# Designed miniproteins, single chains, continued (5): the designs that were tried, part 1

No score or structure here was measured in a lab: all are predicted.

Each design is a single chain, and the fold is of that chain. pLDDT is the mean over its residues in the fold that is shown.

## One batch from the design tools (miniprotein)

Design m16001
Fold by ESMFold2-Fast:
Structure m16001 (fold): chain A 67 residues (1-67)
Amino acid sequence: MTREEIFEEVDLLFEAVKYALEANKKSKKPISIRELYRAIAEGYRAMQTGGLEEAKKKVEELIKKAS
């Protein structure tokens, strides 16, 4: 793994975290930190294959299911 690849992965992770936190704040029933962590992890995974839009969709689906 190159230094540039590490920075790109860190940036993607930060975007997934930021989006998950904002989605949780907008939810009618904010989920627990454990479920939020799951949403972030799955969002980051989706972002690696489908980009930001897939990450957002996955995060929202998981938050909605946990709410």
Scores: mean pLDDT 71

Design m16002
Fold by ESMFold2-Fast:
Structure m16002 (fold): chain A 66 residues (1-66)
Amino acid sequence: NAEEYLEKGRQLAEEGKWDEALLYFVKAIKLDPNYAEAYRELAEFLRSRGATPEQVADLEAKAAAL
């Protein structure tokens, strides 16, 4: 389920597997497009990797609207 994909993304990020972590965060959102936590965590992950607030604004807006 979407929660399991999100959890796998977190685990991969902790292991330093950034590309795989990103893939699983995206899979969680695709499986449940209304999963506010997944958008929030993807935005936070991207910001931790150097994305600006402007680059993740759409993800943060979706999380806030859900």
Scores: mean pLDDT 83

Design m16003
Fold by ESMFold2-Fast:
Structure m16003 (fold): chain A 99 residues (1-99)
Amino acid sequence: FESARERFADPDVAERFLIGLAQYYFRQGKYEEAIKAAQQALKIDPDNVRALVQLGKAYFEQGKYDLAIQYYQQALALNPNNTEAKSNLARAQAAKAAA
């Protein structure tokens, strides 16, 4: 294990770690923890498309479709070619319409 101080002094490394942590919690079904990790990544970089997509996915799994749609739209505003965000936005919109 390398020095945590040196690793976390780089904002890019910290962001990647937090996104990885959010994905880990998401796979465990720990959506609240996944949301918190992704939100911390956005505090470092508000334009982090991966963090926005991860927030949308976690809110979708909680049935919070309006929040999921909001975060997917923010991700697509930054990267219109993000296929995952496009697919997940369509799914969230369909789920909201069916509710």
Scores: mean pLDDT 82

Design m16004
Fold by ESMFold2-Fast:
Structure m16004 (fold): chain A 60 residues (1-60)
Amino acid sequence: MEELIEELERLIAKLEAEGVDPSDVQILRSFLDALREGTVSEEQLEAIKTFIEEVKKRYG
């Protein structure tokens, strides 16, 4: 969980610096908040991981 939170924080910072579409950043921030609160379901956790991988492939 901590590793995933750190990865999301790093990814959000990188994307904000690169000026990517704010919609993608907002989605990542929502996921980060949910993870920090511990309210993430198993389905949401899988969706978060999938989205992170897609974003990493898309933006590097």
Scores: mean pLDDT 78

Design m16005
Fold by ESMFold2-Fast:
Structure m16005 (fold): chain A 60 residues (1-60)
Amino acid sequence: AELEAQIERLKKAVRTLLRSQGASEEEIEAAVKTLVSQVEAGALDPVALAAGIEAYLAAL
């Protein structure tokens, strides 16, 4: 589904960002779980957030 692809994109962006900041795998998975829950609740736009993170990472 389109939403599944958007969530996978966001998960990849978030994991890359947090690893670049030295976060542990436990911290990364906790953050990913929280963000996925917010996306599923309609509180967060996965496309906009993923694009923002990708732009930030490209600027590093």
Scores: mean pLDDT 82

Design m16006
Fold by ESMFold2-Fast:
Structure m16006 (fold): chain A 64 residues (1-64)
Amino acid sequence: HMEEILERLKRTMEKLKKNAEEYQKLADQYAEDPSKQRLAEIARRFAEASKKAVENMEKYLKEL
C-alpha cells in the first residue's frame, strides 16, 4: 500500500515537472511578442507554481 502511493506520487511529480517545462517554453515564446506579455507572465507563474509544488512534495516525502 505504501509502495503504491509512492509510485503514484512519483508519477504526479514527473507530470508536474513536465508541465513546468512546457509552461516555461510558452512563457519564453510569448515574451518575444509585445502583445502577449500578460500571457508570458501567466505562463511563467504556472511554471514557477509547478516547480514549487514538486519541491514541496519532495520535502514532504523526506519527512516520511
Scores: mean pLDDT 84

Design m16007
Fold by ESMFold2-Fast:
Structure m16007 (fold): chain A 68 residues (1-68)
Amino acid sequence: VKKTAEAASKFLLEKAVEMPLEQAREAGENAILGAKKVFGDEASKIMEEGVKRALEEKTAREQARLAA
């Protein structure tokens, strides 16, 4: 279940590469909620950490792009 939650988070964020940052954040929030409902609190925490890291990297890249 933990590995599945991480894989789902990664897959969702890979799909979000073509969407605006705001939409990627919403997709991440929905993934966390979904993981909690389907796999429980432990999977939700793993998903949350994965989503947080991916969104931070995406945000940093967008900010760097705007600053350039």
Scores: mean pLDDT 68

Design m16009
Fold by ESMFold2-Fast:
Structure m16009 (fold): chain A 61 residues (1-61)
Amino acid sequence: MRERVREALRRHYEEHGRITEEDLRRIAEELGVSVRTVSDLAYEEGLDVTGEEAIAAYLAE
């Protein structure tokens, strides 16, 4: 499962040059994992997640 999440994250980043919170949620839903898992793996891969400060507020809502 982790390898599938990493593959999806890398593919999206290669295509768009960025990952948004919406993209993290979409990947999490598609693969049946938590948004936290996807976010952690994006960080491990060194991928930029746009709006990181705003993401905490978004998740709280």
Scores: mean pLDDT 70

Design m16010
Fold by ESMFold2-Fast:
Order: C-alpha cells, then sequence, then structure tokens
Structure m16010 (fold): chain A 70 residues (1-70)
C-alpha cells in the first residue's frame, strides 16, 4: 500500500474536518489506497461532493504527502 495506517487515519480525519460524512470519508480513503494519483474530479464523482470542496480536499492531501501529482 502507498500509505501507512497512520497516513490513512490522517486522510480520513482531514476529510471529516472538511464536512464529509463517514460514508464519503470511507470512499475517499479507498480511492487513495487504490490510486495515489487522485484527482478532484474522481473525488467529486465518487462522493457526490462539489468540485470546489474536492479540489480543497485533494490539495490538503497533496500538502501532507498523502497523494501524488500525475
Amino acid sequence: APLTVDQMAEAGRLAAELGLTPEQVTKVVGLIQRNPELSPEQVAEATGISLDLAERLVEEFERRGLVKRV
């Protein structure tokens, strides 16, 4: 896996802090685990959140080293 257990917990915490539901948090964490090159469009599609919120979430993940740029 590209992320440690602690990094997965951090990703989930960040998503929850931005107002994602537990179900949406689970979907985002699963996306990162399967594809570390995560786009805001993929997050919005999978969770149903706005593209603006998805962009903010992915930028925070990138700043923390939780996802990679393409």
Scores: mean pLDDT 78

Design m16011
Fold by ESMFold2-Fast:
Structure m16011 (fold): chain A 73 residues (1-73)
Amino acid sequence: SLEEEFLKRLTELEQQLQAAIDAKDWEAALATLEEMLALAREAYEKSTDPEFKALLERLIEHLEGLIAQLKAA
């Protein structure tokens, strides 16, 4: 399903993000967060499930906040 494909890809990106943070590679961390945001936005546009869309909205807001904080550092 769209949801299962999204969760699998998100998990891979979360592992990539953690590796970048552990390496103190803030450029790679920012790039990974931008990819996560793009993935969440694409899933939101393709989904017709209101519950999944609500979860994606929260994730999008959270990721936008993290990206803004990292860019300000």
Scores: mean pLDDT 88

Design m16012
Fold by ESMFold2-Fast:
Structure m16012 (fold): chain A 57 residues (1-57)
Amino acid sequence: KKEEGDKLADEGDKAEEEGKYEEAARLYEKAAELYSSVDPQAAADAKARAEYAKKKA
């Protein structure tokens, strides 16, 4: 799950780089969900990134 969360977070970063903020927010939310049981800090960070991306969309 940690590696799967990292993969989704990387995809979110790429979407943000491409200006696809709505897509980035969804990817970060999915990453946060995967992190929630294995790395609570990474889950919180991914959730914060999703909120930031939503504000940009």
Scores: mean pLDDT 78

Design m16013
Fold by ESMFold2-Fast:
Structure m16013 (fold): chain A 65 residues (1-65)
Amino acid sequence: SAEAEALRARAAAYRAQAAALRAQAATLPAGSPERQRLLLQAEIQDGMAALLEGVAALLERKEAE
């Protein structure tokens, strides 16, 4: 469905942002406040992606019935 496709596209965008944030964090020292901030932001982005992926999967399963 268009709705499930839109949710998956948004989830992919969140996953891409999380990957970029982790890549940036990897260039910083382990004790850096900036590294911790980037890692926290990446976790939030992944959480948003997982939620949207779950909703999209439920919609696709319902449409397959």
Scores: mean pLDDT 89

Design m16014
Fold by ESMFold2-Fast:
Structure m16014 (fold): chain A 57 residues (1-57)
Amino acid sequence: SEEVKKEIEEARKALENGDVDRTLEIADRLMEKYPNDKEVLEEVRELVTEALRKKRG
């Protein structure tokens, strides 16, 4: 749980700094490590949505 929170926090910081590629990299890693964790997947979905939104324009 602590490791998950740390990785989600890193992804959010990357997103806030405009580092879309890093955000997507961390999100992909979280999906790979925690494929059955609904709460983690929901956080990842939000991060990916915002990252792709920034990437598009």
Scores: mean pLDDT 81

Design m16015
Fold by ESMFold2-Fast:
Structure m16015 (fold): chain A 87 residues (1-87)
Amino acid sequence: KVEELLKEIREVVGEALRLAEEAARAEDPEERARLLLEAAELAERAAELAREAAEATEDPEEAEHLREAAERLREDARGLRELAREL
C-alpha cells in the first residue's frame, strides 16, 4: 500500500511539473493561468497522498520526510495559484 502511494505521488508530481513547464511556454495569459491552476490542483493532490503515505508507513524517518514533502507540495500549490492570479 505504501509502495503504491509512493508511485502515485511520483506520477502526480511529474504531471504537475509537466503542466508548469507548459505554462512557462504558453503565450496566451488565459492558457497559462489554466495550466498553472491545473498544476496547483495536482500538487495539492500529491500533498494529500504524501500525508496518507506518512500515516501508512512504519518507518518514522520516512513518515517525517513525507510530512515535510506534503507541506512543501502545499506551498508549491499556493505559489502556482498566486502566479495564475497575477495573469
Scores: mean pLDDT 85

Design m16016
Fold by ESMFold2-Fast:
Structure m16016 (fold): chain A 70 residues (1-70)
Amino acid sequence: MEIEELAEEVAELLAEKGYEEHKEEILEKLLEIAAEIPDEEKAKLALKAFAAYLKGDFETARRLGEEAEA
């Protein structure tokens, strides 16, 4: 799963949580932030962690977040 697909998943999950009117703005912002992370794989891990957190999978979110920070 590429950064763009991961950012889209996070934006979709936030839209479902009540941020529907800001979905496009959130997606663009996530892509900008991801592009500024020097390590592309860490950017992907951070987005996966956020998506897992939004889905209620806190164990996966914690594990992936730790990997992104390492």
Scores: mean pLDDT 76

Design m16017
Fold by ESMFold2-Fast:
Structure m16017 (fold): chain A 65 residues (1-65)
Amino acid sequence: GPLAKYRVLEDIEAKTPEELTLKKGDIVEVLELVDDKTVLVRNVKTGEEGLLDAGELLEKSELIT
């Protein structure tokens, strides 16, 4: 199962093709800690998976579980 769930509070734009673009209000599941700076996440609504900068996720989202 997912490690944690976050609600996106501000839009996050993908900077590389491997990264996920997220909109305010999206809920993401953290699937894997790739390294200390990178997480693999899934958008709960769309099912899309991608990488995200861990610091940007923490700055622009809130933990909900």
Scores: mean pLDDT 85

Design m16018
Fold by ESMFold2-Fast:
Structure m16018 (fold): chain A 67 residues (1-67)
Amino acid sequence: SKEVIVTTVTDKAAIYQKIVDIIKSKGKKEEEVKITVNGKEFKNLEEVKRYLALLKPGEKVEIVLEY
């Protein structure tokens, strides 16, 4: 199964929380989900959060969750 989120960076905390909420809603643990942001694969949510912090307001972000 696959979930795709395409948005613009306006609220980084809200984007991060949406990712967390989707994973929880599927009854999955972080380790059970393949997370890709802007074509780059991340091992865990901490790395995703750090990457989001580097993005500028108005940048496009595409998140793919595979479980």
Scores: mean pLDDT 83

Design m16019
Fold by ESMFold2-Fast:
Structure m16019 (fold): chain A 65 residues (1-65)
Amino acid sequence: SAGVPKSVFEKLPEEVQEKLKELRERILELEVEELKAAVLGKREELERLRKEIERLLEEEKKLLA
């Protein structure tokens, strides 16, 4: 899955580790909602959820820069 490798995560400051955990929990919740929307054929919800997931993944990337 798209995420921070454990070896990289363990070298980060505790504050950054906490923020990354919060972002991963939010991303996982949205991925579940994306799956539900996909199964139910809710195309507009799918597009919105995918954009929000992409935004959170970009936030995760910025924390690692």
Scores: mean pLDDT 80

Design m16020
Fold by ESMFold2-Fast:
Structure m16020 (fold): chain A 89 residues (1-89)
Amino acid sequence: SEAEEKKRIDELVARAEALRALVDAALANGAIPQATADRYRARLDEAIAKLEKARTENLSDEERKKLIDEAEATIRAVEDELLRLGLGL
């Protein structure tokens, strides 16, 4: 349903924002270097941009699903990488 899709997008955006806050905290604490923080921020910003396009643009169901799936894959990859660095939500 449209409500379920909107909820999925909202939940993924919230997860990306939470991960961005973790990256910012890790940089502030000296746990990661600036270049590493910049790379994670860029990946998360791209994922959020894809989710906003899926939410706002008049796309086909297939194109919308692709953007959401690609954004989720990026978010999961960042979560896994941060977990390996001892950083978790």
Scores: mean pLDDT 88

Design m16021
Fold by ESMFold2-Fast:
Order: structure tokens, then C-alpha cells, then sequence
Structure m16021 (fold): chain A 69 residues (1-69)
């Protein structure tokens, strides 16, 4: 599995988002990029991509909320 630091780096594309919809799209794009570039079985790549999507979405939403406060 990817280390937590790598998952945090994968969330970076969501940090430029200005809306919840943009965060969701950026998180899905980051997950898809990881899925395409990661080695391993299709199942393992899919599971890692799902983790990346969830972490990226959560981090992006947290940053968006902080930026609006």
C-alpha cells in the first residue's frame, strides 16, 4: 500500500479547488491517475485508487472549509 505521505501528496490536486464539486472531480482524477500508474494487480490498483480518492476528497474539503472561514 502507499504510505500516508504519498496519499497526502496525491490529494494536492484538490487543494486548488474552489467548490465541493471541483474537489470531488479533482479527487476522482487523482485516483484515476494513481490507478493508471501504479503497478500490481487490477484489484490492488483499484483498492489503492479508492483510498486515494477518499483521502484526497476529505483533505480537499477540509482545506476548502478552512479557506472559507
Amino acid sequence: SLREGTLEAAAAPTFGARSEEEVERAAEEAAERVRRNLSGSEEERRETAERVREVARRRGLERLAAARA
Scores: mean pLDDT 73

Design m16022
Fold by ESMFold2-Fast:
Structure m16022 (fold): chain A 83 residues (1-83)
Amino acid sequence: TESARRAAEALRRAAAESTDPLVREALDELARAVESGRLTPEQAAELAELLARAAEDRGASPRDVAALREAARAAREEAERAK
């Protein structure tokens, strides 16, 4: 769907802005999962939020935490459009 495509684009943009390779890989995997229909935009948003909390607890950079939170917000926005 177009909502899934936009969510995947937002996740990939966040991955490109991330400095931590594990964060980049996780965001790219979420983007592929949404694009293939394995995850809904809502599920991707929930997972990105969990990753943001885990990254913050691990002491990841504020930039990487912000990228994950922005990805979660964008994916949730697309989930709301799909309703």
Scores: mean pLDDT 83

Design m16023
Fold by ESMFold2-Fast:
Structure m16023 (fold): chain A 90 residues (1-90)
Amino acid sequence: SPEELLKEAIELLRKALDYLKQRTPEGVKKAIELLEQARELLKKVPSNPYVDKALELIDKALQYVKEGNYDEAIELIERAIRNLELALKQ
């Protein structure tokens, strides 16, 4: 269901935050994998403004992680989670 996909994506994003906060190369690699997995799950959810915004934020967060801008990536991931939580309340 779309609700189950949203909940799975939120959990993947929370795990990505935990890995980024470790500040290790292995943690960064796992965070990228989790962000990409969340992105692929969200593409299967029917389009809505909150899901679309979360996808935009995840794409930007992936770019910042790859550039080593972890604090900016964390902020974007937290914003993505908030948008997905709003999508669940619809």
Scores: mean pLDDT 90

Design m16024
Fold by ESMFold2-Fast:
Structure m16024 (fold): chain A 63 residues (1-63)
Amino acid sequence: MESPEFVARQIGAVLRGIGSVLDGDEEGARRAIAHLRELLAQTEDPELQAWLQKQIARLEKML
């Protein structure tokens, strides 16, 4: 079971990535994607892994 703090960090990273894309900050968006990939590597929950993979792919398409 993932901690609430860990889940909050995942959500925060996704929101930061979206904000960077909307601001035209490509470097900020790439850093957010890198952080999401690190969180994905630490996640053992298959549902959270699938969700994170979708968010990463979505953010990469917006770059």
Scores: mean pLDDT 77

Design m16025
Fold by ESMFold2-Fast:
Structure m16025 (fold): chain A 69 residues (1-69)
Amino acid sequence: MEELIEELSRLIREAERLVKEGRVEEAQKLLDRAREIVKQLEALGATTIARVARKEIEELEKRIEELKK
């Protein structure tokens, strides 16, 4: 579980950096992996951590969609 949480945090931080650099395709790939980890955490009962991470992923996905327009 801890390893999944650390990987999730790293993926979100790198995706945020890539979004700021306009590298949206690379950011989306990291967010796709982060979303899969969130599903794993939800299955393991880490619902609070998964909820917080899901909101962060959704905010970054909104920024990516805005940049695509």
Scores: mean pLDDT 82

Design m16026
Fold by ESMFold2-Fast:
Structure m16026 (fold): chain A 65 residues (1-65)
Amino acid sequence: ADPSAEETARNARIVKAYREAYEKLKAGEITPEQAREWLLEQGFDPATAEAIVQAAEDQVAMDKA
């Protein structure tokens, strides 16, 4: 079954947070540790915050290669 409207909205917030973390990490304005802290402040749990930071770091690494 498809995700509920609430789950869709939650996934949209995750995508937005990922893009913002990616742009800031790519620009060198924050560290991965600061990105994780910022995501926790946004109300994400530690596992979700770590997954977002890892995905953003992987994308930044691909851009630099």
Scores: mean pLDDT 79

Design m16027
Fold by ESMFold2-Fast:
Structure m16027 (fold): chain A 75 residues (1-75)
Amino acid sequence: MIADVIEHAVRTALLRAGVPEEEADRLAKEFGEAVKNHDLEKMEEILRRAVELGVDEATARALLNTAKYLIEKEK
């Protein structure tokens, strides 16, 4: 499902930034849950945390925009 695809993308971005696997898995799952719930505020919060952990702002912005687009297409 769409949430699984975006979870994988977020997890990959976190791992590329050097975030430990456990933390990357946890944040990616939380993001997927926020996508399933259409919780835009929570999605933005998680991606802000990802930037704090070393993910590029441009990458985080692209992930947020992609998730918003996918929610609109599935709804």
Scores: mean pLDDT 81

Design m16029
Fold by ESMFold2-Fast:
Structure m16029 (fold): chain A 86 residues (1-86)
Amino acid sequence: VHIDDEDLKKRLLSGLKQVAQQAIAAGENPEVWQLLLQFLDAIENRDIPRVKELYEQLKKLSPEAAEFANLLALALLDLRLEPVQS
């Protein structure tokens, strides 16, 4: 599943960054949310090497956050970080 609408991608990115910033401010798993915020910035800038680097860091810190990050890369960049079907 990927999003082909650039306006929807921008709105999704903006909303997710806002959620991440609120979670960091609330002290909710700040390391995970800071890493996700950096990941969202890398997606917005289409910095594929940085997206892959941050994904590997997320996998080490939180497998659940890594699954979410993989779905975001697929939806926003049409980039598969992991196989969708194994």
Scores: mean pLDDT 77

Design m16030
Fold by ESMFold2-Fast:
Structure m16030 (fold): chain A 82 residues (1-82)
Amino acid sequence: MEAEKLKKEAEKLLEEVLEKAREVGRLSGDYGKGLITEAENMKEASLRLMEEQDAKEAYERVKRTVKAANELLEKIKAQLEA
C-alpha cells in the first residue's frame, strides 16, 4: 500500500514535469524537446523497474525517481522564468 502511494505520487509528478516541459518546448524549441525526452525516459524507466524488481528494491528506485523528477521540475521552472 505504501509502495502503491509512492508510485502514484511519482506518476503524478512525472506527468506534471512532462506538462511543464512541453510548455517550455513551445517557447524554446530544441532545449524544451530535450527536457520532454528526459522526463519521458524517467517515466518509462520507473515503470519498468517497478515491474521487474523485488518489491523493496522497486520501492527504493521509485524514491530515487521522485528525487530526480523534483530536480528536473526545478530545472524546468528555472527555464520558465521570464
Scores: mean pLDDT 66

Design m16031
Fold by ESMFold2-Fast:
Structure m16031 (fold): chain A 76 residues (1-76)
Amino acid sequence: SREEAEKLLKEGEKLFEEGKYEEALKKYEEALRIFARLGDEEGVAEALKNIGKVYEKMGKTELAELYYRFAELLLE
C-alpha cells in the first residue's frame, strides 16, 4: 500500500541520518517497488532521490546523479 511505502521512506530516512547507508538503501528500494507497483510517479521519484542521496554519501557520485536524473524525468 502507499501508506506502507511512505513508512518505508521514513524508516530509510532515519537509517540514513544514523549513517546506516546499506540499510537505508534497502528500505528505499522496497518503497520504490511498492510505489512503482501502484503507478505512483511522485512516490517513485521521491524514493529514487533518496537512493541517490545514499549513493552520494557513499562517494558514488556518478551513480547518485543517475538516480537524480531518473527522478527528474518522472516529474516532467
Scores: mean pLDDT 87

Design m16032
Fold by ESMFold2-Fast:
Structure m16032 (fold): chain A 62 residues (1-62)
Amino acid sequence: MVEELERLARRYRTAADAAEEQSRFNKEMGNEQQAKRAQDVADRYRKLAETYEKLAEELKNS
């Protein structure tokens, strides 16, 4: 259980990095809408990673 949550957290952090790179690329190309979309996705993935890490900690305490 905890290990699955930690794996998910790492996965989302990697996805967030990719989305950040995608956002930056689109900004430079003038694709502002695509850049915003990618940035929003990156932010959500970062948030999910943090959430899953916290859930793993809570389960360890349970």
Scores: mean pLDDT 83

Design m16033
Fold by ESMFold2-Fast:
Structure m16033 (fold): chain A 55 residues (1-55)
Amino acid sequence: MTRKQKAEQYTLAAEQAIKQKNYDTAVLFARKSLELDPNNEKAKEILAEAEKLLA
């Protein structure tokens, strides 16, 4: 599995966490995705949204 494929899996998991209103989990998965693919715009958006909802 490539780093980009693994990042995509984490991004999908973060999106699912937001849908379930598990914003802490969404932040964790979005951060993991960005560690593997820093230019993943969708993961950046999910992270920003989840952090805003936690504040």
Scores: mean pLDDT 82

Design m16034
Fold by ESMFold2-Fast:
Structure m16034 (fold): chain A 70 residues (1-70)
Amino acid sequence: SRAMEIVLRAAERAGLSEEEKELLKRLAEASLAGEALDLSDEEKKRGLEAAGRVRAALTEEEKAELEAAL
């Protein structure tokens, strides 16, 4: 999806690891599908931290496009 592409590009700019990118991808895919992932508490914590770094790396245009896509 466009939202996923935006998130992954921002994750690359934010310097996320491959593991962190895969976790974000799983979370975003589940969110877009309306599904809950059965994640450990540590995975949830890492996912939130990674999402925060991605959000900080997003441009204003990317934020607007992501909000419109969700």
Scores: mean pLDDT 74

Design m16035
Fold by ESMFold2-Fast:
Structure m16035 (fold): chain A 64 residues (1-64)
Amino acid sequence: MLQPQPPRAPEQPVSQDPETGLLDPEGEANLRKAREQARVLDPENAEELDRKLEENERLRRARE
């Protein structure tokens, strides 16, 4: 293809571990990437993603 398709994020929000609520390293990286994209596309969704990232960081800190 000569022209690449624009980025789209119709996918579900990254699933967290339902047992602990913690994200895997891959999930955390995906969430950060989604947050950056959402800041441009969906500022409301970006706020939700930012909240999830902050909560995940707090949970990780508490576990350590």
Scores: mean pLDDT 65

Design m16036
Fold by ESMFold2-Fast:
Structure m16036 (fold): chain A 102 residues (1-102)
Amino acid sequence: SKEEIHKLLLRLIGLQLRLIGLKFELELLKEKGEISEEEEKKIEELLKKAEELLREAKKLLDEIESKENPSKEEIEKLKELLEKAEELLREAEEILKKAKAK
């Protein structure tokens, strides 16, 4: 439905903003010397993978919005991409949280 597609767009935007915030937080911790090289590399890998998934999700969303009748399979694939990106961002947030607690 158009309502479901709109909710997926808002979810995509929310995850993109969350990604930007995490990148900014990582840079602040790097400048303060409050993050190890191992933690930095792990977070950078997670954020890069999340960014790639969100780019694929945006492309698929644009394709879905261009169609009068998008398939259920396309909508499910979009949901899966967003869910995978969210999981990677959550893992990055957990590492950043532990680094800040030191």
Scores: mean pLDDT 88

Design m16037
Fold by ESMFold2-Fast:
Structure m16037 (fold): chain A 73 residues (1-73)
Amino acid sequence: KWEELMEKGKKALEEGNFDEARDYYLQAAMVAAKEGDREGVAEAIRNLAEVYRKQGKLDAARVAEETADRLLA
């Protein structure tokens, strides 16, 4: 379930394991997409954007935020 992957991503982010957090959030987005949960995909991608911001990858964060917004339009 994608919510379980989100919790793993949050824990990794809290521990400063940015690459692990990114991998979990990407997996969560993929699982939500397979389930047809558009809101779940958007939430996972927004959390991915937060990981990118914390890493200083501002362009990647912006693209992720725009992608999440488009999913809900």
Scores: mean pLDDT 84

Design m16038
Fold by ESMFold2-Fast:
Structure m16038 (fold): chain A 79 residues (1-79)
Amino acid sequence: KTVTVAPMTKFEDALKQAGITSNMDEYELIYEGKKINVGPETYVGAAIKNGGPTGSDITAGGAGTLLAGGTVEVTFRKA
């Protein structure tokens, strides 16, 4: 499922916002078609910034968006 979430949302809470409340440990975070490594307590925006394909782009302007309460589009895929 694809959802728009605040970057300061934890991965587990983002799954719950998407209606995924069972087997959450079987889901992967996908950003711009690439798998991002996350734990249940990892902030989605922090994971994207550190391991996402647009890390440098996030620094150029998206870091302000991530910290100032903008939103990111992410996909949850069952492994």
Scores: mean pLDDT 64

Design m16039
Fold by ESMFold2-Fast:
Structure m16039 (fold): chain A 61 residues (1-61)
Amino acid sequence: APSKEEIELEIELSFIQMKYYITGELSEEDIEKLKKIVEDPRASENTKEQAKELLEEAEKK
């Protein structure tokens, strides 16, 4: 079963994704949080990959 911390990171990622889809923007705080998710050893591979994809999308705009 996933850890509570792993689930929390997934929820945080989902919230950032939702804000991005609504506003089309990522704040500096959101970018920092995504980078932390990518580097967090407690995050699942799927969560890290989704965070990386969102960061890449934001950088290309």
Scores: mean pLDDT 78

